# Designed miniproteins, single chains, continued (4), part 11

Each design is a single chain, and the fold is of that chain. pLDDT is the mean over its residues in the fold that is shown.

## One batch from the design tools (miniprotein)

Design m12354
Fold by ESMFold2-Fast:
Structure m12354 (fold): chain A 70 residues (1-70)
Amino acid sequence: MKYIEQARKAVEQAAASKDAKEALQLLGQAQQILKDAIESGDLSLEEAEKLARSLQPLVEKAVEAAKAAA
């Protein structure tokens, strides 16, 4: 679904970003997209959990890089 693609793209952009502020903003947007999709019933909790687990290494890298740069 489009929500999964949007969230994945945002996380990928955050991980590739050289700007810590932009990376954190994109991560926040991805989390909000997933939350809204779950709350609206467009995405199951199981599907959201699988996606979150697959993206976890990229999210952790982006957050760690942003904090190290700050």
Scores: mean pLDDT 74

Design m12355
Fold by ESMFold2-Fast:
Structure m12355 (fold): chain A 106 residues (1-106)
Amino acid sequence: FAAAERELEEAVEELRELAREEKDPEVAEALLQLAETAERVRELARYMVETGAVSEEEAAEALRRVAEILRETAEEVRAAKTPEERLEAVARGRAEVEAVLEELKA
């Protein structure tokens, strides 16, 4: 679990760095919002482990999946040539992170 939290923390920091380098303010804001959503997933996962609602293994898997989504989103944003393409990449990443959050709540 702690290793999965560190992986997610690293992926979140990568998105924040990408947002600082981003020239388009809408894309920068979308990246920061995605990073914030991922942090909320981490906080929820920790809370659910502490209360016994999920196992450390299930929580770790959810956090690792979110970290992978963030890394893939960062790669797509870097590869995209237009602000519109970067916004689409962030929107897809956000939808996938929200899906993991809903699965974890269930």
Scores: mean pLDDT 84

Design m12356
Fold by ESMFold2-Fast:
Structure m12356 (fold): chain A 63 residues (1-63)
Amino acid sequence: GTVVVVLKDGTEIPVPPELQADGMKSLEAFRNGIKSREQAEYTVNLFERLKLDGTEVAGFKLV
């Protein structure tokens, strides 16, 4: 499966192949409730690389 970012309005943003490993890492961190500052920081960095506003992100899914 591939990682997608889900926005609060229901829009699904595919994570490009070169960022899929980062996407999976952030998906797993999010499922675990973001337990560290490091997990929060690399998730925010992923959103910035995808040109997304993190406040509009609801979560992640595998498709």
Scores: mean pLDDT 83

Design m12357
Fold by ESMFold2-Fast:
Structure m12357 (fold): chain A 100 residues (1-100)
Amino acid sequence: SMEEAIVDFAWLAETSGIHVLAEIIIRKSSDPELIQAAQELIALVDELGRAFRGLSLEQRQEAIDRLREIEERLVKASPENWLSVIQQAIAEIRRLLAEL
């Protein structure tokens, strides 16, 4: 349906945004803890993506909304706060995966 196509597009947009931001952090950071956290974030987003097609439309929208909030926090965060923001994002995505 058109509604499902819009949801699929929003999912691709949000996952791509987070992936690009995490990859930039990995490339620019010299902090091994931050690099590891960014790699874990990418892996968890990919895992959520594998589950995404089996979700209800409501669950897909909730996942997209959570990822959108995560992307906004990462974009607005200063570099000294990236580790805490990414760790919070990891916890939120793990919680989503546990509820699926």
Scores: mean pLDDT 85

Design m12358
Fold by ESMFold2-Fast:
Structure m12358 (fold): chain A 81 residues (1-81)
Amino acid sequence: AAPPKEPDVEKGRELFKKYFGDLVGEDGKSIKLPDFRELAEKLTLEQLAELLSRGIGDFKLPGVGLTPEDLRALLAYLKEL
């Protein structure tokens, strides 16, 4: 099916847990990154895609091949945190 026009916050939550669950503690706190929520609130979809491909600072996120739909959903979830 074609990707939705609007970001899906619930899908973003599932993607975050799937790809970044190991980066946050049981309380949802970032273990390896500075406050991921604060960083994500500053990012555009394109900036998030670039950071995922090259890492954040000296930390490389899991090499995920996210679609534009997945990036929109993930970013929407992170902004709603």
Scores: mean pLDDT 60

Design m12359
Fold by ESMFold2-Fast:
Structure m12359 (fold): chain A 67 residues (1-67)
Amino acid sequence: VKLPVDDTLIPLSDEIAEKLAEILEEITGKKVPLRKSVTRSELEYVQALAAKKLAEENGIEFEDVEV
């Protein structure tokens, strides 16, 4: 789908759901319940945050990279 807003529900494996909840808990400082699915926009947001954290942990400057 090539629409600018994509709220398509993506089913999650238990492992991915647990990692998503862990990342959100670190960001918000609150317990987040495990969900069986997320929207694509939520998944992309979490991936961007994970990439930023990895860059910061390795002392790499976070820059926008064309894929």
Scores: mean pLDDT 62

Design m12360
Fold by ESMFold2-Fast:
Structure m12360 (fold): chain A 77 residues (1-77)
Amino acid sequence: DDLELVAEKKLEQVKDAPKEVLDRIRELADKMLEKYKQALEYFYVKFDAKKAVELLDEAIELANEMMKLVEEALEEL
């Protein structure tokens, strides 16, 4: 809802940021995606809900770090 829309709009705006900032955001996004994919595998394939939740928590932490970097980049623009 509102949080997703705000995040998407901030990511669109950060596309105009310097290359090094975009590269850092991409690294965090790639790590988040990897953890999310691992969580889905543990939940749907391995049926380990506890491990899946741990991996989702790691993905959420990476998403929060990425959002903080996006906000800092927008303030510098």
Scores: mean pLDDT 76

Design m12361
Fold by ESMFold2-Fast:
Structure m12361 (fold): chain A 81 residues (1-81)
Amino acid sequence: AGPEVLERFAELAEQLGDPETARIYRELAELYKKDREKAFEEAVKRGLPFTVLMWVEMADAGMPLEHFDAFVARLRANQAA
């Protein structure tokens, strides 16, 4: 589930006009599938937001992806209001 959250963040970065950040998230998703510890170390070194790392950890703990989708929907609603 961690790689899936990273892919969702990549899609969000693309929608916000940041294809470079989207590429970083996709690279980390692929690394995460092979080596979770290396992926977290690399994310911290690249300065990823703590919120991204928090969502990855929650997904690994069994959080449904629908909770992440609900969070994104609320962020979009708050920006539109």
Scores: mean pLDDT 76

Design m12362
Fold by ESMFold2-Fast:
Structure m12362 (fold): chain A 88 residues (1-88)
Amino acid sequence: MEVKEKAVERARELLELLRRLLREGASAEEVAERLGEPFLDLDPERIRAILRAAIRALELLLRGFRENRRQEALEEAEREAERILAEV
């Protein structure tokens, strides 16, 4: 239970961070500081696509955890992330 609670809290914090970065049009440097060095080499459009994909995946995962539909949420999150990334 404790591990699951901490994972959900981390996912919510990450979701809020990603939403803020996307909304504010964060620089590659700002995204890299929070999410890692590989983002420094990405175009702004690609960064925005990755942020949108990650936001959608986390929203679906958090909903699935709340509804006890973890496996379905994982599969749906993967499909939506792949779809968003394929559009760029």
Scores: mean pLDDT 75

Design m12363
Fold by ESMFold2-Fast:
Structure m12363 (fold): chain A 78 residues (1-78)
Amino acid sequence: DLEAKRNALVLLAAQTYIDTYYKLSGSKPDEEAKEEARNRAIEAGVATGQALGLDPSEAHAMAEYGVDLAEKTREESE
């Protein structure tokens, strides 16, 4: 259903952000790693949302929400 698709997109964006951030954190300054990870996660989320038939603007918003949650969780873990 629609809620399951939104939740899947949020989780995908969050996971993509974390994976990308840690992959880049050893070779880039923190600010650059965060920006690149955010951009990649949002791009992946939007593409997945479109494939699932979600509205592009909603897919973008859900991807941003997933990234924001991942960033907060990461900061609280460090």
Scores: mean pLDDT 82

Design m12364
Fold by ESMFold2-Fast:
Structure m12364 (fold): chain A 79 residues (1-79)
Amino acid sequence: MEEARELIERIAENLLRNARETGAERAIRVVEEEKREMLETLDRLGADSVEFAQRFTALALRAIGVLIDEELAKRRAAA
């Protein structure tokens, strides 16, 4: 359980670092929300649950998607 918790925090921190460097405020919020939901799922069901695995995938994909959308929005605003 602690190892899974540490892994979630490590992944979230790496995503947040990239978001902070680029000023992607929406991506920061999305990563923080997904991290919270994953930790809650871990506490309720444990690391071996299908729900936990789905939330883990969702954290990565959603954060990446928001980072892309944020960057595209900045480029449109600059035009």
Scores: mean pLDDT 67

Design m12365
Fold by ESMFold2-Fast:
Structure m12365 (fold): chain A 109 residues (1-109)
Amino acid sequence: DEKEKQEKLDQFRKDADNAAKAMKDNAEKAKKESGIPEEAVKAVEEAVRHILEAGRNPEKGEEYLELASKYITKAIRLVSELDSPIAAQRMSAIAVNVAGVGASYRIMK
């Protein structure tokens, strides 16, 4: 019914906002702790932008989440060159947040 649909949509938007904040925090910490490349930071920022757009335009959510995943894959590849376990752990946390939004999106639809 209408109430259940609205509650699922509100939860998806909240999950997207929370994931975006967690992704930004982990990227900033990875930069400070391990000096990850600026290109990797920008890739995470693009992924965050797409996650937030998925929340604003849930009808296009699958497209935005696919774009976010591609940017995170790029960031992980760039960070892997540092051979830093701390940076790898931060990137893992970012990837988990993107996967969590994807799961929330599937529950919503």
Scores: mean pLDDT 87

Design m12366
Fold by ESMFold2-Fast:
Structure m12366 (fold): chain A 76 residues (1-76)
Amino acid sequence: MSKEEILELTKVQLRTVGLLVEADLALKHEQDRQRVLALLRDIRKTLEEMAAKFPGNTFIDQALAYVDQQIAAVEA
């Protein structure tokens, strides 16, 4: 991989971590179930858009799967 490719991957991974932190904060600190669902769905949409732009990035795909699992758990 080139230096430019490594830098781009690093930036994408950092953004993905930021979105996962936002999801974790919503799950821990938001008391309104419907508000938690709205926040998680917004994060999911952002991750889905990132997955479309960076096909084959397994970290984004895993993050998307994690958020989907959290949405299902809150809906149950």
Scores: mean pLDDT 80

Design m12367
Fold by ESMFold2-Fast:
Structure m12367 (fold): chain A 90 residues (1-90)
Amino acid sequence: EEKEKLNELIRKSTELHIKYLKALGLPEEVIELLRKAAEAAINGDYEEADKLLDEAAELIRKHADSAKIDEKKLAEILAEYQKLAKEAEE
């Protein structure tokens, strides 16, 4: 029951952040990595989720450099994903 609630929270949080990142003009590759990371976390594969989040963070960083987007704002979003993954693990 608690695991199902965490999984639902991860899905809802991921969709909200995806909408926000799309509004910032991030490429679809980043969106796809974030969705895969959420799926991995829901399936209990936190190592894969962390790897996918790291890949997304790298692409976001490169995109921020080219588009001059606020890197701090993007870092906050990524930190929320990592926090949710940690809560699901504990």
Scores: mean pLDDT 71

Design m12368
Fold by ESMFold2-Fast:
Structure m12368 (fold): chain A 90 residues (1-90)
Amino acid sequence: SMAKLEKLKKEYEKVLDEALAKRKEVTALAKEKDPKLAGEVEAAMSEAVAQLANLGAEGVKNPEKGEELIKEGKDAFNATADAQKALAEA
C-alpha cells in the first residue's frame, strides 16, 4: 500500500529528527560536564544515529517489518542516549 509506505516514511523521519535532536543535547551536555569524554560521547551518539538510519532504511525496503524495525532502532538509540547522558553526568 502506497499510503502505508508514506506513513512509515513519515514515522521514520520523525524518529530520526528526534534522535538527531537528542544527539545534539547529549553531546552538548558532555562538552559542558566532561570535555574529556565529549569526543567519545559524540562518536557513540553518531554511531547510534547511523544504526537507527540503517534500520529505518531496511524498514522502508521491507514495509511489513518496517514498524518493528523503526521501533527496534528507536529503543536501541534511546538506550545508548540514556547511557551516554549518565556517563557525561558522572
Scores: mean pLDDT 84

Design m12369
Fold by ESMFold2-Fast:
Parts: structure tokens; sequence; C-alpha cells
Structure m12369 (fold): chain A 82 residues (1-82)
């Protein structure tokens, strides 16, 4: 649920952010998961700020480097910082 993901992001808990992202994305049609990852990244950035969002998604990608969804979320946040 988004609330659990937001709380994990506020704590900068990259492991919990990744777990909550997987839970949320598993409920989505696979064809739209990458677009939904961008949507979730935008919500997290609005709630905790771009700097905290960047750090938690970087940590998530470092721990789960094969996750296209986490990479998509990270890229989206990095683009917003420019």
Amino acid sequence: MLDELIEAAKKQDADEVAKQMYKILNTQNPLYRLDYAKYVADIIAKEVGLEKALEVFKGGVEKYPTSGELKTALDYIEKKLK
C-alpha cells in the first residue's frame, strides 16, 4: 500500500521501499508496470522530497540491480532533479 511505501521512504529504508514497490507493482498489469513505477516515484518525491526519494531508489537499485521497475523509478527522480 502507498502509505507503507511513503513511511519506508521517510525512514530512508531502501530494503522496505523495494519490498513495498514489489507489492504494489505485482497488483498492476505487467504491460504498465514501468509507467506505474514512475507514478509511484512521483508520489514518493512529493511526500518525502526529491533528495530522499533519490537516495532510497539508489539503495533499492544497488540491492536489486535486476529490477527494471526500481531503475525506472530512479531514472524518473534523477530527471526531475535537472
Scores: mean pLDDT 75

Design m12370
Fold by ESMFold2-Fast:
Structure m12370 (fold): chain A 56 residues (1-56)
Amino acid sequence: MLSDEEIEAAARWLAAHSSLLDGLDEAQRLEAARKFLESLSPEQRQRLVAAARAFT
């Protein structure tokens, strides 16, 4: 199971690097990223967190 810290880090990374969230402010982007992560299966969330960690 992913920790809350890992999920928050992935949400912040997604909010910063997703062109799909263009036009939203920082708080809205972060909220949208969190909702997107919550919609994923546990396996999909783990893959996304691993990808986020691979990009610095």
Scores: mean pLDDT 70

Design m12371
Fold by ESMFold2-Fast:
Structure m12371 (fold): chain A 62 residues (1-62)
Amino acid sequence: GAEEILRIGERVGERTGVDVGEAATVVVTILTEGEEAAFARAKATHGEELAERIVREARRLL
């Protein structure tokens, strides 16, 4: 649910330095559109290296 998504977003944010809301958006995108879509969007905003870290951390916690 929404509470679990926010909790995962908080942990991803702590580990990557990304804002909790942005991290939570990546988690939602993984769940609704898949990892490839989440990576593409994160890469556009944060660059490739950070996008890989964000998606990896989110995936680990899912």
Scores: mean pLDDT 83

Design m12372
Fold by ESMFold2-Fast:
Structure m12372 (fold): chain A 80 residues (1-80)
Amino acid sequence: MDVDEVVAAFRRIGLEHAEEIAKEVGITVEQVRKFVDVLAERAPESMSLEEIAKETGLSVEQVRKVADLIERRLREAGVL
């Protein structure tokens, strides 16, 4: 799968599961959507967890939890 397909799947899956992720992490749905938008629009490999946390208004621990939940769903979908 090329990078554009992975980014599209990340955006789709992150938004489909935004309510579930928000509830599990203890954040707002808007914060999950912001996380997805930030990572989809920027080169995610060039961003530190601290930079993502700052842009999304999340703690580093919350960023890690959101990333782990989306990664798990991407693996389940066969994207990763």
Scores: mean pLDDT 76

Design m12373
Fold by ESMFold2-Fast:
Structure m12373 (fold): chain A 82 residues (1-82)
Amino acid sequence: MREQLDLDIDLSLAFMAVSVALTGSDPTTVADIQADIKLLTKAKKTLEELKERLPDRAEILDEEIKKLEELIKQLEEKLKQL
């Protein structure tokens, strides 16, 4: 019960980091794209750590991790075009 509140906070922080990276306007420079990739990669690591602590939530966390991997891949593709 108490740990569920901690989970909600950790998930909110991870998604807040992703939201900040995405709402910081369109990344137009190599540096901006690299910064966004770094932030999304950190959010992914946070979700992977949550999977270890909360195996009952692993399936949901895996789906969110896949979404982050797709976003990272899109940014890496954009970076290759610059």
Scores: mean pLDDT 69

Design m12374
Fold by ESMFold2-Fast:
Structure m12374 (fold): chain A 96 residues (1-96)
Amino acid sequence: SPEVDALLAAIEAALREALAAGGGRISLDQLLELAESLGFTVVTDPVTGRRTVRHRLTRTAEWINARLAAGRPLTAAEADELLAILREDLAEIAAS
């Protein structure tokens, strides 16, 4: 889909920009900001302060939540992994 391809290209550009600005790393706050820009719902546990994301792109949401639980910034390789998982989720939804 040209629309899906354009969206993925924009996300890739945003990830590359975040990596450049972060000296080869994407902060968890930048990851959450990107997720919110893509329509993910950010949920904060009021007792623990732990943040998680929710979306119908379930594999992408689970991947992001695993990285939030790990509590460390994303590497370039992890940004590429995120883009690959997001591409798979979008393809699955488009096929449905």
Scores: mean pLDDT 84

Design m12375
Fold by ESMFold2-Fast:
Structure m12375 (fold): chain A 65 residues (1-65)
Amino acid sequence: TVLAPGTENKNTPLATALDEMFAALDAGDREASREAYRKAVEILKKYNPEAAERLGAAFDEAIAR
């Protein structure tokens, strides 16, 4: 399933997963951060596979800190 062009939505599930990922990273909860990352990447892969790859790189960098 593809997103219709010109439709800017909040991607509520994606936004929630990203928020959870960042909150978990900030709290030092590696289990929760990885779980939220997995959710976010799975959602992103459906709409924008390239963005999913970027998220992977960003998460790898963040978790290393």
Scores: mean pLDDT 71

Design m12376
Fold by ESMFold2-Fast:
Structure m12376 (fold): chain A 61 residues (1-61)
Amino acid sequence: SSEDEKIKKEFLERMEELQKETDERMAALLAAGDIEGAQELTREAVEEAKRLYEEYQEKLS
């Protein structure tokens, strides 16, 4: 349905924004030599991606 298409589009847009924000923050942390911060950012990004995917699945149910 067109509602499902809208839900998918919103999910993909949120995933793209998360990737962009993560890439920008990662570049800053690596430039500063903050390896621990870079590892923590990776964990946070994975957790947020999982939350977005779970929200997407719930909206389709």
Scores: mean pLDDT 87

Design m12377
Fold by ESMFold2-Fast:
Structure m12377 (fold): chain A 68 residues (1-68)
Amino acid sequence: SPAERLRELADYYEKMGWTTLARVFYRLADRAEAGEDIRGELLSLADSFREAGWDEVADVLREIAASM
């Protein structure tokens, strides 16, 4: 599910010590699980990561948005 994929992404960044970013993904996962349409936020976040050169995480976020 989109929420499970976002939690996996959050766990990955938390393990790397990126606690603030992990919390963003945990909150998005909670919102997706609650039935909120977060596709717009995921796509905006993906664009920001792409501009920062984080193409892999940007692609994952686009895939999650497309699965909603």
Scores: mean pLDDT 86

Design m12378
Fold by ESMFold2-Fast:
Structure m12378 (fold): chain A 87 residues (1-87)
Amino acid sequence: SAEELLETMLKMEETLIKVEKDEKIKKKLQENREILLKNRDNPIEAAKKVLESEKEMAKEAREKGDLESYTLLELAVKEIEELLKEA
């Protein structure tokens, strides 16, 4: 359901924020969490925006050689894509 999508994504963002060491990435993850919270009535649209943001962050991390952040963000991207197919 759309509500389960939102709750799962909020937990994912909270986890990523706690484990992320790069302050720029951490700030963007916090912004993604705020997008989800502000758009509770449109969770699918919010999830799509967060997905695109995290795809871009993953690409940037890879280009900078931050393989730890890249791996975490790529796993999150795949999970969000699967959740969106089920919503």
Scores: mean pLDDT 87

Design m12379
Fold by ESMFold2-Fast:
Parts: sequence; C-alpha cells; structure tokens
Structure m12379 (fold): chain A 99 residues (1-99)
Amino acid sequence: GNPEAAEALLKTLASRKDRKFGDPVSDEELAARLVAAHLVRLGFPPEKVVEVITDPSKIPEAVRYIAEHDPEAARELRDTARFHGLPEYAELIEKALKE
C-alpha cells in the first residue's frame, strides 16, 4: 500500500464533522470506502483515493481501473461487496472484469 494514500483517506474520513463513528453509511458511501481502500492497497496516488471517497460518481471508473491493472484485487473487491450486501456494486465489478 501507499502510506500517503492511506493518510489521505484517513484525513478525508476524519474531516467529516457532520458524521459520528457508527452513523449509518449509505450503500454508495460504503462502496466508495471499499474502492478507496483497495486503491490504497494497490499503491495508487492519494489524489485518486480522495477523488473516489469524495465523488462516488467516480466508482465505475476506479473499478474499471482496478479490474484492468489487478483482476485478482477486482475479484476480491467483488466478493467483499457481496459480503456487505452491495449486489449492484458486485455486478458493476463483474462487468468490469468481463471487459
């Protein structure tokens, strides 16, 4: 993982003053967090990680990038999405893997 990307993710999450630890997270926000965590693990730059966590519309682009560069990580992300009850995101990842 990239420690600068990990720090950027944690700082972005910590800066959300409108949220408490344990507050309900939307499916979209949970998916963004999972994708951002995978980008950190794969060593992507901090800017790419922050982009996904702050703009969920970038999730499909980030998922395609993960599937293109690390299909095994994309399969792991798909299985993680299914485990967390995010079937629409698991399908999105599966489609990216078939491209």
Scores: mean pLDDT 73

Design m12380
Fold by ESMFold2-Fast:
Structure m12380 (fold): chain A 74 residues (1-74)
Amino acid sequence: DPAAEAAAGARGQAAMDRVLKLADEIINNMSEEEKYIYENSKDVGEAASLAAKLGFSPERIAALMVAKIKEDKK
């Protein structure tokens, strides 16, 4: 159903926009917990695992992964 696919796409786009916004905010205003994750993780996968253990939401974990990728490119 193209209408159902469009609705799913719109929700996915909104979620992605939230993740990208959160990633930019994490880069500029990293919390002590987020700094701990960055300092104690070697890669994006390890950072995601640590964030999950600390009780971060799935959206915030995704944002943290995106932020780490962006920082590693600097």
Scores: mean pLDDT 74

Design m12381
Fold by ESMFold2-Fast:
Structure m12381 (fold): chain A 89 residues (1-89)
Amino acid sequence: MMPVPGAPLDAAALEELARKAEELARKLEAGEISPEEAAEELARFARELAARTGQVAALELAESILAQGNLSAKELRAMAARLRAVARA
């Protein structure tokens, strides 16, 4: 992954987002939340991460999630796998 101006998501931030995505996937599979609630919770988590770490890429991720408006358990698990792959690169 090429470095870009502005703070990219570091490995710790990518792992935190991956962990949250997996947590939300489990809740969706258990019927505890809706796909719309999963999108809102992941977006809130990403905004909080951006505020805590200064990583503006997390804010951009939050806006993208809110624009989509919903997330399935499969999409969340795929996202977690991609985030971890980027953290290792």
Scores: mean pLDDT 80

Design m12382
Fold by ESMFold2-Fast:
Structure m12382 (fold): chain A 79 residues (1-79)
Amino acid sequence: MEKKKEAIKLIAEKTGLPEETVRDILSGKRSDFSDEEIKKLDEAIEWYRKEVFGDPEKSAEEIKRELATAIAKEEMAKK
């Protein structure tokens, strides 16, 4: 399902960050990001959870984990 790729695009648009930057933060591939960039990402994920995802049972942390897992699987497939 392409929904996780679309979620990353929506989060990137909401934060104003490039999609690659959002992916790098979520996957933990880089740790040299500013506190402001991380805060923007956290706020965008909470917005996505409430306004787009619509599932009150899933926390922002669960959504982060699911997106990180999807990114990790895609990176493993690019080997």
Scores: mean pLDDT 72

Design m12383
Fold by ESMFold2-Fast:
Structure m12383 (fold): chain A 72 residues (1-72)
Amino acid sequence: LEEKLRRAEHLREMALTGKKQSELFGKNASEKYPDRSKSFLESTKKIQAAMDAAAARMAAEAERLRRALEES
């Protein structure tokens, strides 16, 4: 149970890290290539949305596992 919780928390952190990296990449690329700024921001927004959804799913699983641990 604790192992599954650790895995869910780790996957959540990875997703949040990916979102942050995507945000930084989009900002840096937009500053370096202003004529393509809109395209880069839209592409990175799609990645950020996917990472956010993954983080939310892992957070829900972690909460479920944490409650099971508290009840045991």
Scores: mean pLDDT 78

Design m12384
Fold by ESMFold2-Fast:
Structure m12384 (fold): chain A 62 residues (1-62)
Amino acid sequence: GPAAERALKHARDLAEGLVKKAKEQGRELKDVAVTLEGNTVTLRATVDGEEVTASADASLFP
């Protein structure tokens, strides 16, 4: 629904900010993907060769 779509958009905007911040800090952030499964927003990324995953409830995004 519209709330989930807004959460996904905000999560993607945050991911873009993280990529920019990582680049400014000399870190390499690759393969950044943001997915929505039900009410859970999942961020996957490769940071300095290590795969990391973080998940948050969509209700946390305004």
Scores: mean pLDDT 72

Design m12385
Fold by ESMFold2-Fast:
Structure m12385 (fold): chain A 81 residues (1-81)
Amino acid sequence: SELEEEIHESLLRMFLAIAKLSESKEEQEELIKLAVRYALAHPSPGSLRALEEAERLAEERGLKEAAEYARKAKEELEKKL
């Protein structure tokens, strides 16, 4: 439903915003991974955009493991949409 998609997109944006504000790379990595897991559980075009943002954020922060996780999740989600 449209409302469910909007809620999921809002939560994803919130996770990524909190990751940007987090003080430690460990916290940033865990929040990005949480956003990735949430996006995979709730497939939508909005979730795909969130995975693209998660990958970019992880790359900018030098979080190679989180960046690879987001990239693989993005590829998996693209095949399902």
Scores: mean pLDDT 83

Design m12386
Fold by ESMFold2-Fast:
Structure m12386 (fold): chain A 68 residues (1-68)
Amino acid sequence: SLEENEKIAKEIVDRLEKEDNFDVLKAIHDYLNGKISKEELRKILKEKANLSDEEIDALLSYLDSLLS
């Protein structure tokens, strides 16, 4: 659900901030501002965020809901 995806997304962002993972945080910001594609963000999340596939899918679903 959107509510569950929002909770997961907020937990992911909190972890990224605590880990000083500025590369991934910048990529999320760039995606939200139309500077990179969803495909490029997914790649960065897979390679740099140490997240499960389920967490990545939840985050991307939530971010998409913000852009519609």
Scores: mean pLDDT 82

Design m12387
Fold by ESMFold2-Fast:
Structure m12387 (fold): chain A 80 residues (1-80)
Amino acid sequence: LEEKKEEAVAAIEESEDVLEALREVLRKFGASELEIEIDVGLILIEAGVLRLIGASEEEVEREKKERAIELAVRAVEEYG
């Protein structure tokens, strides 16, 4: 379980496209396409709100990565 979590976290941290890496992790662990798009959509909404309240692009990208890591770990716990 911990090894699978570490693999999922590494896949997101090392990715040039954090949200696409999240989609691949969620698919690998058996999430439906609807569940994947809801999770990714929520991260995009959160990113949009952060930009509206004056967060820097660096802060937005960090938050997207942290949220993607949280969801990847959760997917390993629920589906892996």
Scores: mean pLDDT 80

Design m12388
Fold by ESMFold2-Fast:
Structure m12388 (fold): chain A 60 residues (1-60)
Amino acid sequence: SLEREQLVELLSKIPGLTREQAEALVDAGHVRSAGDLLRAEDVPGLTKEDREKALEILKE
């Protein structure tokens, strides 16, 4: 539901995740929203640690 640029910007706020990795995840359709990111079990290029960092950011 988020525009590509908005979703990439949100993902790039995750410490350790590069903008290039964020773009690749969005372009591949693996992440379409922040909720999808948190519920993803196995997303190529995204570690469990990256998901935990995303959860901390969204908990703000």
Scores: mean pLDDT 63

Design m12389
Fold by ESMFold2-Fast:
Structure m12389 (fold): chain A 74 residues (1-74)
Amino acid sequence: SPLDEILARLEELLERAEAGELSEEEIKQRATEISKLAKDNNIPEEMLKKIEDFLLALYLGRLDLARRLLEEMK
């Protein structure tokens, strides 16, 4: 499903961030792509908000929070 693809992309981003392999610019680019994919696939507003909260946590380097938010979406 589109949601499963989005969740897989969020997991990939988190794993790369935890490994120190993501720049701030790359996080912003991937966040834009994921947000577009979610909107284009009519993901519910409540889930869009959770995705946005995850991406913000990732951007702020709050990796433990990002992991918790991702697990709550599964």
Scores: mean pLDDT 84

